# Designs tried in a protein design run: designed miniproteins, single chains. Part 67

Each design is a single chain, and the fold is of that chain. pLDDT is the mean over its residues in the fold that is shown.

## One batch from the design tools (miniprotein)

Design m2467
Fold by ESMFold2-Fast:
Structure m2467 (fold): chain A 55 residues (1-55)
Amino acid sequence: SSLELTAQNIRQRIAQLQQQLEQTTDPKERQRLEEQIRQLQRSLELVEQQIQRVA
């Protein structure tokens, strides 16, 4: 379903941001990346919940 594709896209983006975070030592940039990762993790949870309801 389109929701499963959306979940895969979010997971891929989280992985990319986590890789960037591992390479980043600047505190402000780390904070920004961590914030983006947290937002995407929340979005993923909502999409996964929706998959459970419609699957």
Scores: mean pLDDT 86

Design m2468
Fold by ESMFold2-Fast:
Structure m2468 (fold): chain A 86 residues (1-86)
Amino acid sequence: GKEIVKKLIEKEKNPVAAISAYLSGGITKEEAKEFLEKYLNDEGLERVKEAARTDYSPERAQRLIKVAEELGFKDVAEAIREGLAA
């Protein structure tokens, strides 16, 4: 359930997991924003960039960029773009 998804994000402290959970419908936009505000730092941005470089298809990356921009996290959107370009 939604509570299990939230606990996993909290355990991992990973902003990428929060964005992915929102895209899959596991959490709300407001909940995703809270997790990003809580766990987004230089290390979290490097994890986002590496995931975009190694794990994301172009289609998934574009969806994540759109979501990050909609949530107001321009630095996350930029990290995804940088990862795709690397």
Scores: mean pLDDT 74

Design m2469
Fold by ESMFold2-Fast:
Structure m2469 (fold): chain A 68 residues (1-68)
Amino acid sequence: GLAELTRLLIELSDKGERKARVIIDGEEVLEIDLSNAADVAGAVLRVMGEEPKTAEVVVGDKVYRFEL
């Protein structure tokens, strides 16, 4: 869900990851600076507003999939 997506973005930021991509419903791509709290918050707010069915978070070679 959205809470799990939000928690992952915070955990990745806390671990020192710098960049992530969020893919919404397999179509829209958001590029996020994980060192910028406003970028992380903005991505979460955009996902909330669009009410997508799925999201993927991509960090390097790792892909995390969420049903929303």
Scores: mean pLDDT 78

Design m2470
Fold by ESMFold2-Fast:
Structure m2470 (fold): chain A 94 residues (1-94)
Amino acid sequence: MIEEDPLFLTMKALQYLRDGDYEKALEYAEKALKLNPDNPFALLVKGWVYYKMGKYDEAIEYFKKALELARKINPDSFIAKMAEEFLKEVEEKK
């Protein structure tokens, strides 16, 4: 069911993030997390939305959580690599 698929919801969040609609991006990421709170991709996207909004403390929190969960699944995952790169970028801003 497409509207209840965490991957579909997370992809929608990414689309809104790309369009600059951070409020809707956050809303769709939250919907994905309600279906699976330990979804590393949804957590990564939520952190990315906060980063784009200039909310660096919240961004760091979600990137760390995404990284921890992604490493438990596959340490070499794209999500783990992205979370590590975003954490370095946020640290440069703070």
Scores: mean pLDDT 81

Design m2471
Fold by ESMFold2-Fast:
Structure m2471 (fold): chain A 64 residues (1-64)
Amino acid sequence: SVRERVVRHDLMTHFGMSEEEVEELIRMAREGASVEELAEWLMRKFGLSRETATRIARGIVAAV
């Protein structure tokens, strides 16, 4: 979808995520991962704050 493309571009360009990391996040969301599960993964892997990770996770879930 157009929203998925925008989210992929944003994550790679603004957050410095690799294509592999973005694909993993999109895969988890498609497989039914919650906003909380995605946020925990983002916090653990990139050291993001809970607020930032939750915002990103909500955007990913809304895009898939």
Scores: mean pLDDT 83

Design m2472
Fold by ESMFold2-Fast:
Order: C-alpha cells, then sequence, then structure tokens
Structure m2472 (fold): chain A 59 residues (1-59)
C-alpha cells in the first residue's frame, strides 16, 4: 500500500541521516516494491539527496 511505502521511505531517510547505507538500501527496496514506478523514483531521489546532504555536513 502507499501508506506502507511511505513508512519505509521515512525509515530509509532516517537511515541515511544516521549514515547506515545498508539499512537505507534495504528500506528503499521495500518501498519500491510497494509503490508505483513514478512515485518510487522521485522518493528514491529525495532520500539520496538527504544522504548526500548528511555526508556533506559530516565533513
Amino acid sequence: SREEAKQYLIKAANAAMEGDDEKMEEYLEKAEKLSDPEGSERFREAVEQTRRFSEEMDK
């Protein structure tokens, strides 16, 4: 369901903030399986942007 996919995307974003790349990818895969292709692509981009931002702040 879309609601469940959103929960996994939130968990993926939290994992990205923590720097846990393995959990981030795991949650992204689960979210993609529950979402339509168009929505999942945009959300994946947003999570990857969050990960990049977190990495830059840790410099």
Scores: mean pLDDT 73

Design m2473
Fold by ESMFold2-Fast:
Order: sequence, then structure tokens, then C-alpha cells
Structure m2473 (fold): chain A 81 residues (1-81)
Amino acid sequence: NPELQRQQWLENQELGKKTLEGLIEVHKKTKKEPEDDDLYFIAANSPTEEEVREVMEKLGASEEQIEKGIELWRRIKKLRS
């Protein structure tokens, strides 16, 4: 059912955006460095690879951590396809 799939996709997109906004706000408030759990969470809830990078950069992640997050996002995407 294409209509149902589109609805679920849109709901997941909105939930992901709100979740990532919350994570960025927490890190800004606490001044906490991103951890491995944050990488998994960002990868799982980002609709695009570019959003993974943007969120990670806003959290002050290193390029190595950003690349790791993007790899995790690609792996999760393959598992869900």
C-alpha cells in the first residue's frame, strides 16, 4: 500500500527531526561530547546522510566520528531496504 508506506515514511521523518533537535539542545545545554550511543541514535533517526553530518558537526564531533556515523546510517538504510 503506497499511501500507507508514504504516511509511515513522513511520520518517521518528523519523529527523526524532533528527536535530533532534542539531542542537539541537550548537548548545547550540557556541553557534553558526543558518545558512541549518540552516533547510533543520530544514524538511526536521520532521514539523510547529510543530516547525520549536520547534526554531528553541531555536536562538535570529529571528522572520524562523523564518518563513523555516516557509515552506520548507510548500514541501517541497507537493513531497512
Scores: mean pLDDT 71

Design m2474
Fold by ESMFold2-Fast:
Order: C-alpha cells, then sequence, then structure tokens
Structure m2474 (fold): chain A 95 residues (1-95)
C-alpha cells in the first residue's frame, strides 16, 4: 500500500499531465499546431523534472517547478493561443 505522500505525489503528477493534455488538445482543436507542439515539448521536460524532484523527496520543489513551468509556457503560447495561455496561467495559480 503506497504511503499518503506517495499517493499525493502520484495525484499531483496526474493532475499536471492532465493539465498539459487538456491544453494540447484545446490548441489542436483550435488549429494551433505550433502551440500544441510547444505544449508537448514543455510537458515532457517538466514531467521529467517533477519525477526527479519527487524521487529525491523534494515535493515543494516539484510544486514550485510546476508553477514556474506553467507560467513560462503560458507566456510562450500567449501570442499563438491566448485562451490556452489563460488556462495555463490559471492552473499555475492552483499549484
Amino acid sequence: KPSEEELEAEVFLAMIRMTYAVAELAALNAGNEEAAALIRRARDELVAELERLIAAGDFEGAREAARRGLQALADEVAPLDPEVSAFLRNMAELV
């Protein structure tokens, strides 16, 4: 049986993965393939960093990395898809 901390980390990772998947799908559905590609790249980079921090026991570092990653991506996609940018920015505030 996983510890409560392990379950919290898994839920957190699942929420971050879902946030990026929703953003990528929204960009693709709007025809913004360039924004979708940026979101996919950023997701892969962030997830690898979060998994590393969680494995090291640095859950607060993982949350802060996720917040910064979502904010940076929101700024990067803003000129391509302002609705997806707003969604990412709002999700960063919930992390």
Scores: mean pLDDT 86

Design m2476
Fold by ESMFold2-Fast:
Structure m2476 (fold): chain A 66 residues (1-66)
Amino acid sequence: SLREAVERFLEVAQRDLEKKLGPEAAERVREIMRRRVDEALRRGEPFDLLDVLDEAVAEVEAEKAA
């Protein structure tokens, strides 16, 4: 299913992000991505997983800067 494909993408992305950002930031990115995908699916809106990843990373960096 699409949800299963998304979760697998998040697992792969999390491992890469943990190496670059650390485990706490990686978990936060994964959380945001899951929320964004769920929102898009609920609204019937198209989405791009790479764009969602970029947005989630930007949000986590903004949270750290606040």
Scores: mean pLDDT 77

Design m2477
Fold by ESMFold2-Fast:
Structure m2477 (fold): chain A 60 residues (1-60)
Amino acid sequence: MVERPLTPEEEEKAEEVLRRGAEIVALRAAGRLEEAEALAEEVVREYRELAEEIEKRLAE
């Protein structure tokens, strides 16, 4: 168990990032490679933003 738990909002955002990750896999399987790559860039950006929010909240 992690010492610093996520807030409900952070958990929801993390779940959305995972969900979009599954969409990327589905798009690649469908041969929609350009859309998959665009969505992957968005997911990476959202993941970075979420990580920064968590870090900022946990900062003293």
Scores: mean pLDDT 75

Design m2478
Fold by ESMFold2-Fast:
Structure m2478 (fold): chain A 86 residues (1-86)
Amino acid sequence: SGEELMQELARKEALRVVDKKIDELIKKNPGLTPEELREAIRKAVDEALKELQRRADFAGYSLTDEIVEEIRKRADEKAEEYAKKL
């Protein structure tokens, strides 16, 4: 149960960080194609997840692959939403 709560908090924090990075990427690079945006988002998500995993490992737990996949899928959904506005 405690591990689940920690995973949920980490998931929500990662989503918040990713959300901010997506907004900043679009703001600084308004000419990005959908493919370029997806690539930039994937890199930002990978970086954030590595930091979260390091923190989790130090605290004595680990992020599940399922949570990692969920974060990546939600980031992709946001990228698609922005692409539709073009």
Scores: mean pLDDT 73

Design m2479
Fold by ESMFold2-Fast:
Structure m2479 (fold): chain A 70 residues (1-70)
Amino acid sequence: SFEEALKRAEELIKEVEKLAKQAEEEGKTGLASILRTAAQMAKDYVENAKRPDLAARVAEAAIEMARQKL
């Protein structure tokens, strides 16, 4: 459902923001910037496009990238 997809997207966006803070704390400012941009793009998909499915894909890709580089 849309409500389940929205909840999933919001949880993933929070994880991306958490990883961005971790990257910044570790001095990986470039990675932190990329992750914050991805979180904002995902929020725009939820808020403006009403596409939480696309938001989830953007956030999942950002999380995978962060896990490889952190």
Scores: mean pLDDT 88

Design m2480
Fold by ESMFold2-Fast:
Structure m2480 (fold): chain A 69 residues (1-69)
Amino acid sequence: MDRIEITLPPDTDIEPVKQLVEEFGGKVVSINEETHTVTAAIPRDKVLAFVQAIRERFPDASITVSGYT
């Protein structure tokens, strides 16, 4: 699985991101509600589709893919 960090704008609801993580077969690793950052583990074969889904729903989101766990 790949670790992905998603930072959303301050006025953005985090719940849809958690739902997308679960729908793509991933797991939420941690959530920082103050910075609106969700850290998730996503299956490698789903990472590109997941990133595209986040970009489609949250075009202003910052996405970082870091390492394999």
Scores: mean pLDDT 78

Design m2481
Fold by ESMFold2-Fast:
Structure m2481 (fold): chain A 63 residues (1-63)
Amino acid sequence: SHAALGIDLTGKKVAVPVGGKGGDLAAQIRSLGMIPVFYSGFDYDTNLQLAFDQGAVAEIRTK
């Protein structure tokens, strides 16, 4: 289980892409007690880095 890996993201900020499936993913993240930090898919690497600079500790997305 994820608990065996010592990974607890409750109350943590996580980077989520804006648009498409991002809204459903953000709702799921909030239901798990995490804080979504939205980033634009335009200039992906730069905008993802800006989300990490805002305190996001992980990226969560669907393909």
Scores: mean pLDDT 66

Design m2482
Fold by ESMFold2-Fast:
Structure m2482 (fold): chain A 84 residues (1-84)
Amino acid sequence: SEAEKIIKEINELIKEYNSKFKPDEYSEEALEELKKLMELLLKLTEASSPEEEKEERLKEMEKINKELLEAFEKVLEKKKKEKE
């Protein structure tokens, strides 16, 4: 399905992000990569129907959401500390 393809693409991009950037590293390039991941997550939400989602798919979506939020928070926290 379209949603399964998007999930695979997101997971692959997360792996690339983690290999390119250190967990505590901030850069505009890292932020741009995270924005692309957020766009894919939005597309996944649009493709998803509550009636058609299986437990396995929901777990994958939760995992992706957690990884994206954590990465985004680390980037934002780093940027905030630079201003302090």
Scores: mean pLDDT 66

Design m2483
Fold by ESMFold2-Fast:
Structure m2483 (fold): chain A 50 residues (1-50)
Amino acid sequence: HHHHMEEELRKRYEELLKKATSPMAKRVLEWERDYREGRLEERIAEAEKQ
């Protein structure tokens, strides 16, 4: 579901990542994108292991 909207959002995140200059801003944008694609749970599990 929402395939078209997810693709558009991903492209917008890619553009924002290109404009982001600080590592923290890039990290936040990557986590937001991963959340939309269902990868945030993996990121949380990985962070908790470390």
Scores: mean pLDDT 66

Design m2484
Fold by ESMFold2-Fast:
Structure m2484 (fold): chain A 98 residues (1-98)
Amino acid sequence: MIDIDTMIELAKALAEVSTDPDVRARFKEIAEELEKNKGKDPVKETAAYFALLVEVIDLAMRGEEEALEQAIEKLKDNPEAVRILREAVETGRWLRER
């Protein structure tokens, strides 16, 4: 089960490791929206969660595997976050090879 604290950590790590400033800004905004709406607005929380997943999949589809591997290293003490990132890499590879 993916908890909101894991999603916040994931968004923050991806904002830090991303080399594209526009991608970095989007992950930072997602992290801020997740923190702001945690336990306050379930609709906005869900929207920010969905935005995070879309950005992670887009990053994987673009072949930004080095950034994803750096995020895995930063989040190594969070096995749920590591699993999500690895699944995103595999999903992105599968979509690119179809």
Scores: mean pLDDT 78

Design m2485
Fold by ESMFold2-Fast:
Structure m2485 (fold): chain A 57 residues (1-57)
Amino acid sequence: DMDFEIKISELAAAKFKEINAATPAASPEESAAMAQPIVQAAAKDVENKSPEAIEAL
């Protein structure tokens, strides 16, 4: 469902912004490396939620 992909992207972007604000990446490569596990964690988090919980994100 496309809505799930959008929610995952929004959640990942928000988490990445928070982490980058606390620990700024020194290079574009480091920034990309930080983003990868955040996106994977967000995807798993969304997959384990009910449709109602996903809608609330």
Scores: mean pLDDT 67

Design m2486
Fold by ESMFold2-Fast:
Structure m2486 (fold): chain A 90 residues (1-90)
Amino acid sequence: EKEKQLEAEITEGLFLMILGVLNILADRAEKKGDFETAELLRQLVEALRAGDAEAARELAEKIVELTGDESLLSLTERAIKLRAEYEELR
């Protein structure tokens, strides 16, 4: 069904956009000399790619402890949901 294929493609695209944003944040942290936050953000991207929701949440909490930016928890939860939705549409 074409509609289901388009929904899967859009959901995957949104997931990949979030990974792209996290990579931009990692590059930004590295340029500021915050190598610990940059490394944790890269590990978060890999956990999200692997579909490891528990590891992704743990990494997001560690980054929030370092940065004070709770919006990262919301972004991580959105990525986890998009990954699960994408897998269900396959």
Scores: mean pLDDT 84

Design m2487
Fold by ESMFold2-Fast:
Structure m2487 (fold): chain A 55 residues (1-55)
Amino acid sequence: ATLADAAPFLEELAALSPEEVRARYDALLARAQADPEALSPEEWARLLALAHATR
């Protein structure tokens, strides 16, 4: 996934509190670590957007 694919999610995430962004990032990252092959390309793009928004 690329940042360009994640751009609409970045706008959505900008409306969230930093705590909400971090919680969503941690939850999706934990799921990716448990079963990386089960994630869709859209879920990987969302994870990338969350990682970017967490900074």
Scores: mean pLDDT 73

Design m2488
Fold by ESMFold2-Fast:
Formats: sequence, structure tokens, C-alpha cells
Structure m2488 (fold): chain A 92 residues (1-92)
Amino acid sequence: MHAERAERGAREAERAAEAGDAREAARAAAEAGRAAEEAARAGDVEEAERAARAALEAARAAARAGGAEGVGGAVAAIGGAVGAGLGSGKPA
């Protein structure tokens, strides 16, 4: 459920970045980040990990789109991925 929403956000962010639409890339990335946060709150570790990976992919797309809007979207997506606990399951 939440992982699918995060993956959709990542695909939309990538498409927007390829089109040069920083605003849409940022919006899609922020949505992917929020989906990762919600997956973590639902307590499904597998869903949270998948959603977190999608959010990080969306963050990269938003950053590639560039500008203040793209950077903002990337930060939001990274925040969601961190909140989902990506990387906390193994010593870093």
C-alpha cells in the first residue's frame, strides 16, 4: 500500500526531472517521502524499507531537476526515508 505510493512518486519524480519540471519532481518526491513515513508508522518493516528506497530514488530525481524547488523535494523525500528507518537494520 504505502510502498506502491512511494514507488509511484519515484516514477513521477523521474519523469518530471527528465522533462525539466523541477516543481513537479519536487512534489512527487515529497509525496514519496510522506508515503515512506506512513509505512514506518504502520509498523510493516518490509513495506517501510521498500517505501524508503523509493523515496531515496525520488530524492535523486528531484535533485537532478535542480533549483530550489528540486532541492526542497529531495530534502523532503530523504526525511521520509530516514523516518522509515532505512539503514537502521544494520550497523552503519
Scores: mean pLDDT 75

Design m2489
Fold by ESMFold2-Fast:
Structure m2489 (fold): chain A 60 residues (1-60)
Amino acid sequence: GKEAEELKEEALELAKQGKGKEATEKGLEALALYVAEGDFEGAEAAARELRETLAENGLV
């Protein structure tokens, strides 16, 4: 839903700022909401996007 999308966007922004701990925390909150809503495809897509963004910024 909207809240999961907003948390995902916050996590991606934090990752771009080099804030890996905060980005991971917000990312996990977003993934939990996607799963709770039964949006498993959205959860997988968000997890991949977060992982790629963290890697691009040297955080993994």
Scores: mean pLDDT 83

Design m2490
Fold by ESMFold2-Fast:
Structure m2490 (fold): chain A 60 residues (1-60)
Amino acid sequence: KKKEAEELAALGKKAFDEEDYKTAAEYFKKALSLDPENEKTREFLKTALELTGDFEAAKA
């Protein structure tokens, strides 16, 4: 649901701000599964994955 996606994205942004990029990526991935058209969440997910060194997942 879109509201649940927004809550997950907010949790991801909080983790991202705390430099917990692995947790941020997990929340952004869940948010995108509920709201795949959210461009900002997709960009945050890619950035979080790059910062964790998981470039294969970010590239795919």
Scores: mean pLDDT 75

Design m2491
Fold by ESMFold2-Fast:
Structure m2491 (fold): chain A 91 residues (1-91)
Amino acid sequence: SRLEELIEELRRKLLKFLSEEDVERLIEAIRKLPEDVAERLIQAFIDIANEAEAGRLSKKEALRAMITAARRLGAEEVAELLEEILEKIEE
């Protein structure tokens, strides 16, 4: 499905910045969302991850942008997980 294709792309992008455990927790939370909300959120996260990969956003700036996107779409569990990741982020 389109959702599964987006999840696999998101997984590849996030694994460049986040641990496997954190990526799996985020994907599980995203899967609980309505499909249309999940697809929109994943597209926003892919766009943000691409900006980080291009050097236009730091890892912390990318995480803050993802938190903002999650909150705007009402994905509160996803936003809370991202805030936990941001708090424990290593250099």
Scores: mean pLDDT 87

Design m2492
Fold by ESMFold2-Fast:
Parts: sequence; C-alpha cells; structure tokens
Structure m2492 (fold): chain A 61 residues (1-61)
Amino acid sequence: SAEDKAKAKEYYEKGLEYLKEGKVEKAREYFEKALELDPNHIEAGVNLGMLLIEEGLDKIL
C-alpha cells in the first residue's frame, strides 16, 4: 500500500542516519524493516546487502 511504502521510506531514512552515526546494527534493523514493508525498495535492499557482506568479511578476515 501507499502507507507501507511511505513507512518503508521513513525506516530507510532512519537506517541511513544510523549509518552516518556509525550505528551499523541499528542501520541494519531499519533497512530490514523497510524491506518487510516494501520488498521492492531497491536502495534499502542494496544497503542491507552491503552491510551483510561487510559483517561476513569482518568475521572471516
């Protein structure tokens, strides 16, 4: 719905603010929330994917 898309955008913007603050876990949570409401939110998906890759590399390296 339009309401879900609007809320997904809000969660995405909060995720970006948390990234700016270095709060990676909070950023991840908000990108996940954005995708739950709008699975087609490309920017949230890309940012979440990048964080998951970085988390994986941090554990391996």
Scores: mean pLDDT 80

Design m2493
Fold by ESMFold2-Fast:
Structure m2493 (fold): chain A 60 residues (1-60)
Amino acid sequence: TPLRKKLEELKEEIDKILEEIVELEEKNDPNDPETQAKIKELEERGRELGKEAQELTEKL
């Protein structure tokens, strides 16, 4: 049960990251270096959380 709850929390965090990326893409100039840097940072964080979720899924 605790591993499944942690997996759920990770999925919620990933969903929030995806929402932030979409917001940045919709609201900002795609050629703005600051916007590109923020999107890359969010993509990396999402990738890390995705890896953690995969590892937890393998333990279930």
Scores: mean pLDDT 80

Design m2494
Fold by ESMFold2-Fast:
Structure m2494 (fold): chain A 90 residues (1-90)
Amino acid sequence: SFEELKKEIERLVEEAFRSGTREAFDEAMKRIEDLIKEYEKKNKLTPEQKAELEAFLERVRARFDAVQEMADTLLKIGDEIEEEIRKRRE
């Protein structure tokens, strides 16, 4: 059913976020796209259902990008602090 498809997509998204890597996220998104294609071959998606899936995936991508940007910013700050400590202990 469409609800079962949504639950499987949500499960894959949850696993990808738990991994925290871009590679795992990209692989999960590819698997989700393949699942949607396989579902469409056997079941007719309404325009509303397709729009719902597209909106959900757009939100998921935006959230992951925001989390990655935050992580990258924290790593850069850490590197700057370490470099400043190194310069002071010369």
Scores: mean pLDDT 78

Design m2495
Fold by ESMFold2-Fast:
Structure m2495 (fold): chain A 100 residues (1-100)
Amino acid sequence: SSLKKALDIDPKNVFAWNTLIDGYCKLGQLDEAEKAFNKMLENGCQPDVVTGNTLIDGYCKAGQLDEADKVERKMVENGCEPDEVTGTILALAHIKAVLA
């Protein structure tokens, strides 16, 4: 894809990594989203809160709340603090789990 080509040229393009991860999450390809996140880190690209929120939202929509919690921990370990959007995604996922 054009995004993979852009990352071959500039592997530190946070926007391109976030777009690729979001695309995988929307397709339900969470394993591929996680691989893209790991490649982002391997290339020395600093994740931002959008990276974390995108992965957490993807796992939450899949009902994988334990995996969402692991992503939050990985983001903190990489110097990215959760924000109010992170809290909202997690709260809504827990509410949906109770109502389903």
Scores: mean pLDDT 81

Design m2496
Fold by ESMFold2-Fast:
Structure m2496 (fold): chain A 71 residues (1-71)
Amino acid sequence: ELEKEIDELADKLVEAVRAGDEETAREYSQKLGELADKAPPEKKSEYTARYVAAQLRAVGVRVARELGLPD
């Protein structure tokens, strides 16, 4: 369940960044961090990796947009 929530929020984060909705992107980013932090110790590394991957995707889209590059 928590893994599914993380994946759904990750997709919503990237979608918000593509849409230029930085406030919504920040909210989803915060929720992703909270879910990763609440993971059981044995799953924390796995969930943190998913969180980091989502953030890197979001940053890539955001930077390209700021530099005037295509998505």
Scores: mean pLDDT 78

Design m2497
Fold by ESMFold2-Fast:
Structure m2497 (fold): chain A 55 residues (1-55)
Amino acid sequence: VEELIEEARRALEEGDLLSAEIHLGVALLKMAVLKDFSRLEEILELEREVEEARK
């Protein structure tokens, strides 16, 4: 899950919003399967940043 969050953050920094969305989506699925929501807030913040970048 951490790797997917880091990949999403990198994609967002590079302006690749599609890749960022894909990695965040996979991270959410992994969290749901693992029942580990410790990273949920980070994923939600990155989702908000992607939405802001779209304007």
Scores: mean pLDDT 77

Design m2498
Fold by ESMFold2-Fast:
Structure m2498 (fold): chain A 57 residues (1-57)
Amino acid sequence: AAEEAARRAREAALAGADAAESAKNGTQMSKEASKLGPEAAEAAQRAAVGALVERGA
């Protein structure tokens, strides 16, 4: 039980590190998305705002 809890806590920490690496890769992908035009950036921002509004409602 305690050993399993410690293992899961470590896995969560590793997942956090993985998310940081994904953010770095996301920067590269963002440059690629810019080639699709401003609509791609607008759609991403609209989705983020929509998530905040849903939490407020």
Scores: mean pLDDT 64

Design m2499
Fold by ESMFold2-Fast:
Structure m2499 (fold): chain A 97 residues (1-97)
Amino acid sequence: VSDEEIDQAIADIVAAMAETLAKQGKYEEAARLYEWGAEKFPPNSLTRARLYSLAGELYEKGGNKEKAREMYQKAADSARGVDPELAEELRKKAEEL
């Protein structure tokens, strides 16, 4: 099993668990799980960027704008070398909070 396959399995498990928590209205717990999952990926990783972005969305739903802004900024930083368009979208989301 490659590291890439392990990374995808971690992302899938994190997403499934976080979605379950979000459906229960536990937005901050779901966001923390996505944040934890993102930290398992390399700094210049599209998967890391997406997991931080999902954490930001859930922190917003939970009313934690400071954490949402932090997550979007981290997501933008992770996307910058891999997907510059996504990085700019995420930077703008952080500015709008």
Scores: mean pLDDT 84

Design m2500
Fold by ESMFold2-Fast:
Structure m2500 (fold): chain A 77 residues (1-77)
Amino acid sequence: MSPWQTLQTQTDSAGNTLSLQAAVEGDEAVFRLVYTDAKTGKTRALSPEVRAPKGAQVTLTGTSLSGEQVTFTATAP
């Protein structure tokens, strides 16, 4: 697997971040959402992870720690 790369980041009203990350495994990309708590600085990956073939477009929706819904759309690297 390649190293995880951050593709997109959004910040909620409380300063928490939700990031879309991707890694490459062979002919597939693996996507995950990662949150960072603004008060503690702790970072945690959310489940589930999504796999897509290279060049496919994916849409992932997560909820920030403040309860805000965030949607990411990205093309698999």
Scores: mean pLDDT 75

Design m2501
Fold by ESMFold2-Fast:
Order: sequence, then structure tokens, then C-alpha cells
Structure m2501 (fold): chain A 86 residues (1-86)
Amino acid sequence: MEEEIKKLEELSKSEDPKVAAEALNRLGQIYYKQEKYEEALEYYQKAASLGNIDAYRNLGVVLAKLGKTEEATAYFQQYIALQRAA
């Protein structure tokens, strides 16, 4: 697990924003599975800022786990809009 996290942290520094965004989204998923929701939230926010559409859905899921239901709903709505525009 630590080795996978280190590899993803290196990929998150990629000059290719698509590669970096996917690595950040995957880091968020690892922390989410560990129930480290605040850490997962930070990684998903970074991935979304780089254009990772799946990170918007993952932001909704983690915010719902943190009890931020209105924020979660807003990100799910953004995810749907982005999928329709793609």
C-alpha cells in the first residue's frame, strides 16, 4: 500500500495533467477505502481541478460520508452535467 501511494504521488507530479489528475483520483480512492475521508477529499479536489470528471462523483461520495449532503448533491449535479457535455 505504501509503495502504491508513493508511485501515485510521483505520477501526480506528471507534466501531463490527465496523468496527474488520474493519479490524484486514485490516491483519493485509496484514502477513501481506509476511511480517511478528509485526505480523500483533498486528493479528489485536486483531481477535479485538473479536469478529472470521475473525481466530481467521488467528491459527492466523500462529502456525503462527511455529512455535507448539500455539497455532495452539488458535486453529483456537476458530474452529471460534465458527463452530458463530454
Scores: mean pLDDT 86

Design m2502
Fold by ESMFold2-Fast:
Structure m2502 (fold): chain A 72 residues (1-72)
Amino acid sequence: STEVEKKLEKLEEELLEAHKNKDKEKQKEILKEMLELLGLDFSTLTEEDKEFLVKLIVENEEYKKKVEEKKK
């Protein structure tokens, strides 16, 4: 894995935690960091796009955690 991939994995976990805590400000901060790592401009996204991306990332991360739990 690249250093970017490792940072993204950490940010995905932090985003899931912020979502569980219902911390919308932290969710947007983490999303901004993720997009900047991918070379994407956070400021060009609508609020609806930002909320959709948070939901998509959280659902994918929750799925990964469930798969890992079943392997243990």
Scores: mean pLDDT 76

Design m2503
Fold by ESMFold2-Fast:
Structure m2503 (fold): chain A 78 residues (1-78)
Amino acid sequence: MPDIGKIAKEMAEGAASVDPNATEEDVKAFALAWARALASIEARKLGVKPEDVEFEVLDEENAVVRATLPGKEPIVLE
């Protein structure tokens, strides 16, 4: 869980390595998209609707995302 953003970044870098024209901005965009997707999957596993999870991007470079679940403290996904 705390490494979701890191995993998303690694997956995005792996995807970008297939395309030699991929830029650092492409890697960041993919990493953020994957971090949000992984956080949504984890929310569903906990019985929380993805729409009830608040996502805040703390660091676009490292795909650090804050996820707030109803009735819980915010979780930082790195």
Scores: mean pLDDT 65

Design m2504
Fold by ESMFold2-Fast:
Structure m2504 (fold): chain A 70 residues (1-70)
Amino acid sequence: LERAREAAERAAREAAEADPVVTKITRLVVRVTPDRVDVLVDVETSGSDAEGNLAESAAAKAGAEAGRAA
């Protein structure tokens, strides 16, 4: 559980930081159960709402995938 959470958080953070539109990660919540890894990412962006939503979605997906693989 802790390993999956750490992997998810790390991957989500790396994905968000890799996006040049993201200026700051304001919220990163990882919920791990034996069957699921849910990741919620909230960011501040210098771009549009659509770009922020896309960055949040991509980071959350990367986190959930990494958490499940761990």
Scores: mean pLDDT 78

